# Ledger of designs, part 5: designed miniproteins, single chains

Each design is a single chain, and the fold is of that chain. pLDDT is the mean over its residues in the fold that is shown.

## One batch from the design tools (miniprotein)

Design m144
Fold by ESMFold2-Fast:
Structure m144 (fold): chain A 107 residues (1-107)
Amino acid sequence: GMKLAIEALDEAIKKLDQAIELIKQGKYDEALKQIDEAEKVLEETISKLKPDDPFLPLLEQALKVVRQARKTVKDLLAQGKVDDALLELEIARGLIGIILGVAKIIS
């Protein structure tokens, strides 16, 4: 599942980058939708991999990162803590970038 895993991680990063830009524009509902789309890309790709695929643990870790970011960002935006929400997304994006880097090295 190397190609599928790398494509899914890259797409998740692009969705998080879109969410960051939408938050900067005050478009919070649209930003949360982009985070939801990142989660769906990872979930769908995980469902297509065999249980023993070496990229499965990397995608599962990325999914955990996106799910945690989605919850935290939603709560922070509801409180008007926009800068904290942006920092949380930038951290999540960075972590998925590291996971993508690992996937490319082991490929």
Scores: mean pLDDT 90

Design m145
Fold by ESMFold2-Fast:
Structure m145 (fold): chain A 69 residues (1-69)
Amino acid sequence: SAEKLQELRLKLQKELELMLAKMIKQHAGSVDLLDEMTDAILKLRKGDISPDLIEKIKKLIEKAKEIIK
């Protein structure tokens, strides 16, 4: 449902923003990765909830978690 997609979007946005903040604080990750994470956050804030964007965000979160171990 649209409501479940909106809830998922907000959850993914919050998690991605937290991962980005941690990576910046630790001086971790490449500039390209940080830029890609920032672009994804901006797209989520504009209401984009495409399946491709959701999958991309999940992969970005997994990459960030691996880096900040």
Scores: mean pLDDT 82

Design m146
Fold by ESMFold2-Fast:
Structure m146 (fold): chain A 80 residues (1-80)
Amino acid sequence: VKLSEEQKKILEEANEDLREAAEAVLESGNEELLKKFRELYAEFVAEVRRLLLEEHGSEEELREVYDKAKERLKKLKEEA
C-alpha cells in the first residue's frame, strides 16, 4: 500500500510524539503510566492499520486518529 505524502507526514509526527512519550514514561518508572502508554500505542496502531488496510483511509480520518492520540500522549508526558 502506497501512503500519500500527507499520510506519511501525519505518521512521522505521530512517531515523534510516541517516542517522546515513551521516553518520559520509561524515565518516570511509573508502571501505571507505562501500562497506559502500551494501551494507547496498541489502540493507535490498530486504528491506523484498519484505516490503511480496509478503507484505504482518508487523510482526514488519519488526522483525526492522530489528533486523539496526540492529546492522550500529551497527558501521559505531563503525568510522567
Scores: mean pLDDT 77

Design m147
Fold by ESMFold2-Fast:
Structure m147 (fold): chain A 86 residues (1-86)
Amino acid sequence: TAILEQARALAAAGDLDRALALLREALESKDPEVQKQALLELARMLQSPDPSAREQAFKLIGDFASKSDESLELVNEVVKEISLKD
């Protein structure tokens, strides 16, 4: 989606606050597929050479996972997809 693509571009540009705000907005969606895509973008940020970007992405993923069992299930699905795609 456009929001997720924009968040990824902002993260690549070093604008972490705006990228995280857009990803948080996507995680508030009622569509679990949109939430899963937002988590995939956060997981990709974990591979950033910038340690600040990695720390903030990891914290947001952890915060989301702690909100509900459903949220934790989505995080587990994303981890599985990242592991399979290399």
Scores: mean pLDDT 76

Design m148
Fold by ESMFold2-Fast:
Structure m148 (fold): chain A 64 residues (1-64)
Amino acid sequence: MAAERAKRGGEAVIRLGERNPAISDMAADKVAAGLASGNEEAARRAAIAAGLTPEEADEVIRAA
């Protein structure tokens, strides 16, 4: 379900944020919103904009 996927994505971003302090709470919210709407591309773009590498962004999407 979209809500459960958004929750998993948000948790994955928070976990990455602990490893990468460049991730802000706003970036985590944008990634979760993209996953909730089924728009993985928007979620990936938000993660990269927050300072994640493309590989890290892909890992967040996969963890969701």
Scores: mean pLDDT 68

Design m149
Fold by ESMFold2-Fast:
Structure m149 (fold): chain A 79 residues (1-79)
Amino acid sequence: MDKLLETSAETIARAVTSLSPEQARAAVKSALKSVAERYGKEAALQFGELLERRVRELLGDSERAKAVQDAIAEMKKEL
């Protein structure tokens, strides 16, 4: 499980680097919802933590990174 979540987080984090903040937010929400539907709430929360860390490493304190962080925080409230 963990390796699958890490690979998925890496893929989404890299995709976010080429997206607008709005597109990045939508992509992250979609990815978290998909993980929750397939693997459950705990897996989705772990995925969110991995994704947030990797996006911060790749983008620093950019507007895209903030959009991703905000989307993850919002989705955690819905899960």
Scores: mean pLDDT 81

Design m150
Fold by ESMFold2-Fast:
Structure m150 (fold): chain A 106 residues (1-106)
Amino acid sequence: MSEEELEKFKEFVEKLANDTKKQIESYIAKADADPENALEYAKQVLDLAETLLRIVPAIKKLISEEKAKEYLDFIKKTLQYIKDRFPELKERVDELMKKAEEIEKE
């Protein structure tokens, strides 16, 4: 692999993580604006949080531990917000929190 190919891959991973974070923020805003559909938007937030968790090990390895920690902190805060607002999603939130803690140990 060339150094240029590695840099492009790093840029792709960082963009994917940042775009996923922005989508999470967008769905939270939609949940806040539309209480009738808020639970469905919250479910989308959890799907995106799980996707972002899968990207975090690549961020840690390819970008930095500091950037990976920032994404983990964002995910944990988002999961806690969803758990506090939507008690019906508690089991799924607890599962994703456990996955975040497992990634943090590496």
Scores: mean pLDDT 87

Design m151
Fold by ESMFold2-Fast:
Structure m151 (fold): chain A 70 residues (1-70)
Amino acid sequence: MDDILKSMLAMAKSVLELGPKTPASEKIIKGIDAAIAGDVESAIKYLNEALSIDPNNEMAKIAKKLAEEL
């Protein structure tokens, strides 16, 4: 459901904001913000950029999957 997916994304963003600041984490946060705003195209773009920086980033993979379900 859209509201549940957005809540999960908001929680992921909060966890990332409390963690270390990296180029990948900054792209994930931008992707989550775009997804919550309803801009799925920009969300996928930012999350793909994060995965280009860190291909094994589990948070980027989870956020991308959640954004694709919106």
Scores: mean pLDDT 79

Design m152
Fold by ESMFold2-Fast:
Structure m152 (fold): chain A 80 residues (1-80)
Amino acid sequence: GFVFVDESDPDAVIEALGKQLRADLDYWEAAGVPAEELRARFDAWEQFLKAWAETLSPEQKAKVDALLAEGRARVDRLLA
């Protein structure tokens, strides 16, 4: 069989990515990242997560979509 060299549990990865995205947003807000850069950084997260979600189950994709909706709402509030 294939030797798994690194852990690849999509549900655990979604939880870890959710924590990382929230931590990044907390840091970017505290650091006073300019609006243009904040948008670009979140857009990179969204592009990555959307592409990855297409390889996941419908239930896992829904979790990623919810995570992105949370992040976008937070970015929109920070830019207001």
Scores: mean pLDDT 79

Design m153
Fold by ESMFold2-Fast:
Structure m153 (fold): chain A 112 residues (1-112)
Amino acid sequence: MKVDGAVGEDLYATGETTVTVELVVRASDEPVYVVVNLAGSSAYVGGAGEEAKTITNPETVKSVEASPLERLPDGTLRVTVKVTIKKPTKVTPIAKVLGGGEIVDVKTTLEE
């Protein structure tokens, strides 16, 4: 199974912050799975409707939300992961694609 990964620019939350990670993936084969790790949390989303969310650091992370994989008109897939942070921490996302796909774009936005 091929694994493609991307790391965003080093980002830091200064307090309670919602971090939105928008990931665009091009599927070369099915199935496709997306994993996003951020601040001691993980979101896993599969092309067959698979979803798993984990918080490994509940002192830092309040919540994790993930959208299903959405097929865009150009044939790419989009997923949005939102992580709410409770205290100052590094919020650089690590995104990976498992299965038959590659990362096309990763966008991270911070909202306090």
Scores: mean pLDDT 76

Design m154
Fold by ESMFold2-Fast:
Structure m154 (fold): chain A 84 residues (1-84)
Amino acid sequence: MRLSSAVSPINEKGFPLVQQLTPPVQQIAQESSSLDEAAEKVKELLEKEGYKVVKEWRVGDTVFLHAVSEDGSEVVIAIKPVAP
């Protein structure tokens, strides 16, 4: 299964980090065989980069992760299947 990802800022401090997080998150999505695998690997990446995942939820085939950094930057990451 091929997956896609998107990173969105929640506050102004999150905007500069969207560009930094998008490439590694997209790579994880492309290398993962399942949505659950991608979500777990993205959480590991976020913890490595100093983020805390404060909320996780699912709507249909999309998983959303709300992450907060120590400096108060907030982003939401969405992971979903791509049509073949």
Scores: mean pLDDT 78

Design m155
Fold by ESMFold2-Fast:
Structure m155 (fold): chain A 74 residues (1-74)
Amino acid sequence: LLEAIEEITYLLLKAVEEGQISKEDAEEIGKKVVEALLKKDYDKAIEIIRTELSKAKASEEFIEKLIEIVEKAK
């Protein structure tokens, strides 16, 4: 779980540095995902990643990478 949170946070920060998503979107989405993961609501975390990152115009490859990290944390 902690490793998944660290990896997701790192990848979101890297996406901001590469200009893929805004810092504001990364912080808001990251907070929601971490809250869901801490509650062990993995399905909600995946839904947040799919919907919020799609709205932020993140690539499908990036979205699927984060979902894979959550799936492995189950």
Scores: mean pLDDT 83

Design m156
Fold by ESMFold2-Fast:
Structure m156 (fold): chain A 95 residues (1-95)
Amino acid sequence: SDEEKREQIRKLLGEALVKLLGRLRSATTSTQGDVVNKAILAINRILDLLETKDVDDFIKESIKILEETLEYAKSQGDEETAELLKKMIEGIKKI
């Protein structure tokens, strides 16, 4: 159902936030911190969209935001944050 899809996405976003907070605590460079902060901001933008009336539009916009953030993480050489974002995109696409 639409409610189950939203709940699955909310859980996936919450799990990713925990992992990103761990990466932020371990960041030793400003570049690492910037990429992680950008990923946290992207997740917060998606959480703000969680109550979007059309769940398919919500899913499409969420994937778009995450793909943009993934491209940024790759451009900065943050392979660990890129892999996390990739897994989130794959997880959402399976819902």
Scores: mean pLDDT 84

Design m157
Fold by ESMFold2-Fast:
Structure m157 (fold): chain A 68 residues (1-68)
Amino acid sequence: SSSFDKLDKQVKKTVDDYKKNPSKKNKMQMDIQSGVYYMIGGVYSVFKDYDTSQYYHDKGDQIDNMLK
């Protein structure tokens, strides 16, 4: 989980870029990052770590909610 701090920092840059310039390219980058978080959540669910799974699903939902 702590090793994913770099992913969170990269996602923050993607979000900042999208908010500054909501281009189709930046929207696609947001969609990709949301998908990555959902994939990580799914992996933790397979290992029955439901708390960490939900944490990453919530991060994906936060990105998707910015794209509405």
Scores: mean pLDDT 82

Design m158
Fold by ESMFold2-Fast:
Structure m158 (fold): chain A 81 residues (1-81)
Amino acid sequence: SVTFSREEILAAFEEEAARTLAWAEENFEPETVAAIREILERELELLKREDWESLRRYREVIFDSDSPVEALERLRALEAE
């Protein structure tokens, strides 16, 4: 198995997030792009804190949401719990 450092994992996520945002900026309205950006920033923060339980719930919300805007609203609600 390949072993990755924490720094390499974070760098890989940031590169993937940058590619996702570039694609979103070409395909979606500014409101949707802003939601995607904030979602990715929140996921990066959880990765940096190694908050695996919150990260798991966060990813479940994203997967179950019909849009990035809906996902962001649901994620903000989770922070209030």
Scores: mean pLDDT 80

Design m159
Fold by ESMFold2-Fast:
Structure m159 (fold): chain A 135 residues (1-135)
Amino acid sequence: SATHEEARKQRKEAAQLHFEIQLDIMSNKAKHPLAASIASSALLQVVRGLKALIDGDEEARKAEAERLRQLAERIRDFTEEFKQRLSPEVNDLLLEIAGLLEEMAQALLLNDEQRFVETAKKLVEALEKLRDLVL
């Protein structure tokens, strides 16, 4: 379907961005290494979620939805703990990313493929913006 073609495209884009962020972390170029690591983790969960959407059964989608939800909780906890060390822009963007991860988890649980793909696209765009702030 057109939705599955868009999901395959977004998965490739998320995987490429994940690789680039990992290189930036390894090169000590990140201004906020912990925030960069969070962006990397979120991109990996996007890649896994999109794969579950394309090729996965119900159990695979439930497993990836739970991982997305758990990552959103970890990002909120990190954002609260490091609030004074993060710029307001990075803080706000991390909270937006957490909300988008929760939205993707809900879409997977409801088998709402269109909503999942649209939310994944917004999440990748937010993660690209986060990368620009933390490099």
Scores: mean pLDDT 81

Design m160
Fold by ESMFold2-Fast:
Structure m160 (fold): chain A 85 residues (1-85)
Amino acid sequence: SMAEIEARYRELAERANEGDEAALEEAIRLVARENTRLVGELMGWPEAEVRELEERLLRLLKEDPEAAEALVEALGDEVAALLAA
């Protein structure tokens, strides 16, 4: 459920804020997975495309955080455009 995902994210975020690097990595993975799943559902994307986007976002979060932020912003713009239509 969304409540369980939010509770897990809060727990991981608190641990990451205390310097737990493993919790930070897990929080990043959770954010990538849930954001790509939600966007895919809203946009009606095929499951394969959603999985590819999740893997791409996860890779960028580790290798190029600025590119990851740009991708998230672009996805947010697409979702906002869909919701405004």
Scores: mean pLDDT 73

Design m161
Fold by ESMFold2-Fast:
Structure m161 (fold): chain A 81 residues (1-81)
Amino acid sequence: MNAKKLLLEVAKVYEEKGLEEEAAEYREMAENVPNLSPEQQKKLEESAKLLLEILTSSEEEAIEILRESAKELKKEAEEKE
């Protein structure tokens, strides 16, 4: 539950910054959280929390890092054990 909520909040921030594609990917990850292992859910929760902190404190120049982070997190969420 916490991971899903954090991912949805991250998606909202990306959408507000005009990063619609990345926002959609975070929403998809949030919907897929119940299908992940407990270890993957914990990783996503921790990563999403850190990313949300970065989003609220980082400068506009960090947008490129945000795009890269979204792709990395999506791969982590889609990996099968």
Scores: mean pLDDT 71

Design m162
Fold by ESMFold2-Fast:
Structure m162 (fold): chain A 75 residues (1-75)
Amino acid sequence: GSSAAGRAAEAFLEALARLGALNDAVLQAITTKLVELEGEDLSPEELLERLAAAARAVGVPDDVIARAVEEALKR
C-alpha cells in the first residue's frame, strides 16, 4: 500500500542510492529491518530512525544518513 511510512522507506533508499551509499550490504540490512518491523504501527519518523540505525550498523557515515533522512521526510 501507499502508506506514508512505506513512501518514506522508499525515499530513504532512493536518497542512499543517489549519495552512492546503497550497496548490497546496506540494502540487505535495510530490507531485513523492514521485515522485522512488519506489522508495527510506526510513524515515518520512527521508521526512518530504525532504518538509519540499520544503515549505520553496516558502515554508512552519519552525514550521509542525515541527508538521506532529510530527503525522505520531504516526500
Scores: mean pLDDT 81

Design m163
Fold by ESMFold2-Fast:
Structure m163 (fold): chain A 84 residues (1-84)
Amino acid sequence: SPDEILREHLLRLARGFERQGLQRVADALRALAEARTAEQAVAVAQALLDEKYPYWQQAIQVLIGLLRIDGQDTSELEALLARS
């Protein structure tokens, strides 16, 4: 499915960044790929915000895209993005 293709792409990118010593980016990409539910996606988004991850806006947009492909609720992620 399109969401599984995108998740595999994120995992492939994570492996590449890990090989380059960019562990924080690799960990973030894995967390995005592993978030299967709206609840899990919100938890990942909140953790990235709390950690002040520099690409948190882009990360939340990826989570919104993955959840939309699966027909899941994105309203809380959209609210997090809008409050920044």
Scores: mean pLDDT 87

Design m164
Fold by ESMFold2-Fast:
Structure m164 (fold): chain A 98 residues (1-98)
Amino acid sequence: MELAYEAAKLALEAGRLAVRSAVTREGLSRGIAGALKGAGGEFLASLGKGYEAAKDALDGAQNALLASRGGVGPDAERARRLAEKAIELAKKAIEEAK
C-alpha cells in the first residue's frame, strides 16, 4: 500500500546523497535526475497514482545507484544502500499495482 511512497522517498534521499558525493559532472547529473524522479514519485503517490509513482521511484533509484558508484566517501556508500533498497521496494510496488 505505501511501498511506492517509501520507494520514492528512498530514491529522493539516495539522489541527494549521490549529488553530495559526486566528483564528476556525469555523477552530479545522474544524482540530480535520481532526486527529481524520487520527488516526482512522492508527489504521484500522494495523488494515489501508485503505479506511476513506483515507476518514477525505480527510474530515480537506478540513476542514484549509478551516480553513487562514481562518488566518494560515506555519502556515496549510504546513497548506494538507499538506492538498492528503493529499487527492491519499487519493483515490489510495480508488481502489486498490476
Scores: mean pLDDT 86

Design m165
Fold by ESMFold2-Fast:
Structure m165 (fold): chain A 116 residues (1-116)
Amino acid sequence: MDLEICEEIVKLAEEIAKSDDPEKVKELAEKALKLLDKIKSLTEEQARLLLEAIRLCTKAIANSTDLEKAEAALELAERIADKIKELSKNPKLIFEAEEELAWAHWVYGIRKVVGR
């Protein structure tokens, strides 16, 4: 059941990366955040799926022509990284979450400066 929630979050992150509609992106991100709130424990396999979701959020930021899409993807990436840091017992997974989030912030910073 918890694995299915993590897989759904990955699918929502993929859909966010593929969508050019800021309204749809916001709805998908809100759905992913609600699913993330249901996660109360995290296995190593689940944490790796959530790391993949952060990478997809970074891809969504990189692909954005719209700052609203980039902001929604960044917020989701931040909340996923926080969940890994809260629930994971593996320091390597926590480090990987912080590293992936740092890349998301860097890509977002570029998009924000160029004013797309």
Scores: mean pLDDT 86

Design m166
Fold by ESMFold2-Fast:
Structure m166 (fold): chain A 72 residues (1-72)
Amino acid sequence: KVAEIEKLITALRENPDDEALKEEAVDWLSKTFGLDRETATGLVNAALRAAQQGVPVSALARAVVENAEYLS
């Protein structure tokens, strides 16, 4: 789970304008943790913004998984 979201955040950081990739990340979080799409979108957007500001992707992936599990 953490490794999968790390790959998604890394790919999105490298391709921030790729709407299909962003939708894939939102869909994966929604289905994996049972979150509504609005909540999943918020988590993806927050992680992307932090990654672009230099926060380590590994730390963000852990935070996303922990928050998603808490909200599930």
Scores: mean pLDDT 78

Design m167
Fold by ESMFold2-Fast:
Structure m167 (fold): chain A 91 residues (1-91)
Amino acid sequence: GMEFAEWVKKLVEKYKEEAEKLLAKAEELKAKGGSDEELRKILLEVEIILGILLIVLGVAKLLGDEEAAKIAEEGIKYLEEIIARMKGLLE
């Protein structure tokens, strides 16, 4: 329903902001010669957020809420791009 899509929109915006802050933290840690262990812990935090949005997408599809599903898919794509950038820091 419209209420669920609005909730998903707010959740996605919150998680995008959190993921961007985690990426900035990972980039700063790498610049300071931080350990791969600490970088992997930050990566795990973003991967957990991605996992939550994948569950939300599954729920949206079960409910037939196409608007909520689209918003969740856009959020997932954004988080996958952040994760790819973080994985680049471990190379």
Scores: mean pLDDT 89

Design m168
Fold by ESMFold2-Fast:
Structure m168 (fold): chain A 56 residues (1-56)
Amino acid sequence: GREALDAAFRELGRALRAHPDQLPTVAPYLREMGEAVSKGDFDAAAEAARRALAQL
């Protein structure tokens, strides 16, 4: 849900600020997350954010 997405977004943003060189590695997941948000699919967006976090 939205709360899970908000938590994942905040953690992902914090991790990316600490590891900016990892941006190319997580870019596909960021695109997937953005597309899911655009469609209102917050659960899919949260899953994409968690997958990006797993790469960092």
Scores: mean pLDDT 81

Design m169
Fold by ESMFold2-Fast:
Structure m169 (fold): chain A 71 residues (1-71)
Amino acid sequence: VPAPPEGWEVLAVEPVAVRDEAERRALYEEAAERALKLSAETGREVLAKLVPVGREGDTTLYALVTMAKKP
């Protein structure tokens, strides 16, 4: 799991499996929407990042990391 940059804190880390580009795009879209909602709720900058952590057969395994900037 990637460490957040200095000045950021991890809110959530979720394991996700992605088979193709369409699944990756849908995942980014959902993650971005969730990050915007959290940003509005907390008054902080919130970002989501997909980090490749492995492969299982033809499926790529990612860690979906949601991070907020410290005040």
Scores: mean pLDDT 78

Design m170
Fold by ESMFold2-Fast:
Structure m170 (fold): chain A 106 residues (1-106)
Amino acid sequence: MKKIEEAIKEAKEQLEKLKKELEELEKTTTLTPEQKEELEEELKKRKEEIEKQLEAAKEKAKKELPEELLEKAFELLELRAEVLELAAKIALLKRIQGVSDEELDA
């Protein structure tokens, strides 16, 4: 029933997969300096939101979990936050590519 170690392993595997997807996307995507600046600003905002959610989740864990599980729970929460950040960057890169075509055609 206690699958924290399994969840951590799964999150690490998901993170590695997303990192590879991001690397491939960055190799095939040519961004203008303006698009790169927009990506960095939008990622900064999303990172702040993810960090606030992470802190709230850690505070909840401190109240609900025994101290011996907190270290593993925090590791899992931090890994899941990193997964969300990478997924957001991938989504933003795909959106910027689409906007380039739509803005020029319309």
Scores: mean pLDDT 77

Design m171
Fold by ESMFold2-Fast:
Structure m171 (fold): chain A 88 residues (1-88)
Amino acid sequence: GASQAEVDAERALLEADRRALIDEIRNNPLLSEEEKRELLEFLERQMALIDRQIAEAEAAGDNDAVVMLYGVGRVVLAVVRTIMRKLK
């Protein structure tokens, strides 16, 4: 099973990727302020669902599930970034 150090590393990667995406949305000159707000609210809602699942896995002591869920979170961030970049 995954160690606490692996969990901590995956958390750091997700947090860094989330911050980078938020910054990219905020600094995108092709998006209106309304579009930025809607994308950030959508991202917040999706990440809240992932954060809840991670909290449940952590409460169960399932480090393998926690690592997998951080990976899923990063895939969600990549999808949101792709939507933002390609649907402009």
Scores: mean pLDDT 86

Design m172
Fold by ESMFold2-Fast:
Structure m172 (fold): chain A 74 residues (1-74)
Amino acid sequence: SEEERRRRELIERVQRLLSKAMKYHSEGDLEKAYEELKQAEKLVDDGFRNHGLPEELYRNLRRAIEVTREQIEK
């Protein structure tokens, strides 16, 4: 369905942003790493507030962002 496709695209976009954050972290660019995390947070929050993202998926994506943040802060 269109809704399932939009959910997959959102998940893929979040995963790409988290991958970019980890890449910038590996390159020593903490500022850019945090910018990518912030973009992922905005994308997930916007999806939940304005586009009907299910609460369980919202929590799962926020957890993925937090795990990535913790890896950057180590």
Scores: mean pLDDT 86

Design m173
Fold by ESMFold2-Fast:
Order: structure tokens, then sequence, then C-alpha cells
Structure m173 (fold): chain A 83 residues (1-83)
């Protein structure tokens, strides 16, 4: 039952990690789209440049959170295997 508790915690952390990974992918795609617009239009408004930077920052933040949660999930899985 300690094993069952650890596996349930593992599953929840893994699902949260996947959720943040998906959010990072979405923001990375948005940043790429905006980068293509900026490259084709050297006079792009400052607001477009700032929006691209915001998406890049969110991509980094969500990838960091996803990786941290995945690491914690794997630690719980390993602990469950030892019991």
Amino acid sequence: DEVKRLLEEYRELLMESIRYSVLAIGHAAAATSLDNIIKKNPDAPQSVIEERQKHLELTRLYNERSNELDKRAQELLQKAKEL
C-alpha cells in the first residue's frame, strides 16, 4: 500500500509534467510564428517583438517545470520499485 501510494503520486506528477510540456510546445510554436513575421517585416511593431519574447520566456519556464516534475516522478517510481 506504500507502493500503491507512491505509484499514485508518480502518476499525478507525470501527468502534470506532460501538461507543462504541452504548454511549452504551444508557446514555442507561437514564438516561431512571430519570429517568422519579424524576419519578413523589419519594421514589425515593438509589441510583436515583446510578444515573441514573452512566448520564449514561457517556453523556458514551462520546460523547466516539466523537467523538475518528471525528475520527481522518476524518483518516486524508483522508490516504489525498491519496496
Scores: mean pLDDT 89

Design m174
Fold by ESMFold2-Fast:
Structure m174 (fold): chain A 93 residues (1-93)
Amino acid sequence: MLEEKLEKLKKELEEYVEELLKKHLEAVKNGEAEPNELLAKLLGDEKSRKEAEEILKKQLEEAFKYLEESIKTVEEAEEALAELKRVKEIAKK
């Protein structure tokens, strides 16, 4: 079902973002990279941390919105492709 696919993709996106932040933090600790603005805020004071958490939450909510719209579009495209295949089989008779 569409809802199950959407939930799986939302979870994968959250895990992907966590892994990216983890890898960036490890690179910063190893001296391979300087912290980006988001990570610098997360490592900062309580106010900066809250601001970073709010930015991340808003970005995830927007990404979830795009995923919902994209999945609906893909499902519509798959249905259209199936109909085209059926019409082609009928036309061959």
Scores: mean pLDDT 71

Design m175
Fold by ESMFold2-Fast:
Structure m175 (fold): chain A 69 residues (1-69)
Amino acid sequence: MLSEEQQQSGLEALKKDPGSGNIASALADMLKHGASKEFAAEVVEIGEKYGKSGTARELIKKLKEKYGI
């Protein structure tokens, strides 16, 4: 599971630069290592707004299914 510090740092990085590919990396890390539903929901919201790649959309869908978002 990702630590709360890792989750918070990742979320802040996404808010500062959502277009840098951070979205896909954060989504993949949450799927692989696990995160809280609260952090998953915030990352999904950012990802749906800014994540325009096929990879980001696929990871968002998987994360929503996994966490019931």
Scores: mean pLDDT 73

Design m176
Fold by ESMFold2-Fast:
Structure m176 (fold): chain A 99 residues (1-99)
Amino acid sequence: SLVEEMREALEELRNATTPEQMLEALQRMIELVKKGVTKESAEIALEAIDIALTVDDEKVLKAALELGKVVLKNAPDDLELIKRIIAAILRAIGLLFEK
């Protein structure tokens, strides 16, 4: 059920037309990944972060960073996945420093 809820939140993010709608979807994802992270839900979160990082909005970038941090904290022991999560976090930090 958590994976399906993550997929629904990702669709909400993809269909978002405003930063406020993107924030709502990202905040839902953050709450879901606090409950637990599987390899599949981590993949969905990485896709959401990639979308969020295309938007020039400080609150959206901060939410993407928070999502990445929570996913990293709860990630399964998978080095390749962990490396991808860290890369996404570093990219979010870099974009925030440009503001």
Scores: mean pLDDT 88

Design m177
Fold by ESMFold2-Fast:
Structure m177 (fold): chain A 94 residues (1-94)
Amino acid sequence: SALEEKLLGVAEKLKKTKSPKEFVEDFAKYMYTVAQETGDYDLVIKVTRKVIEEAKKDPSFSEKEIEELEVVLKTLEERKKKPSSEPVKVEFPE
């Protein structure tokens, strides 16, 4: 997916240009915005999981930053659940 490649590219750029703390904050904001604007929570969740796995392999990320990224993942999963309101049966009284 072109969007998946773009999201991973943004994550890599942030990882190289930001401190781990700033990376987590900026990455979270970007992922939340993309998920809300596109509605593609599955893709954003997939990218976030991949970023967490790569961060776990990076010694510059402490356990605290990894835990903060896992909170981002959980927040995205919860937000995916909240937009699915049950279909409201609209009956027009005649």
Scores: mean pLDDT 77

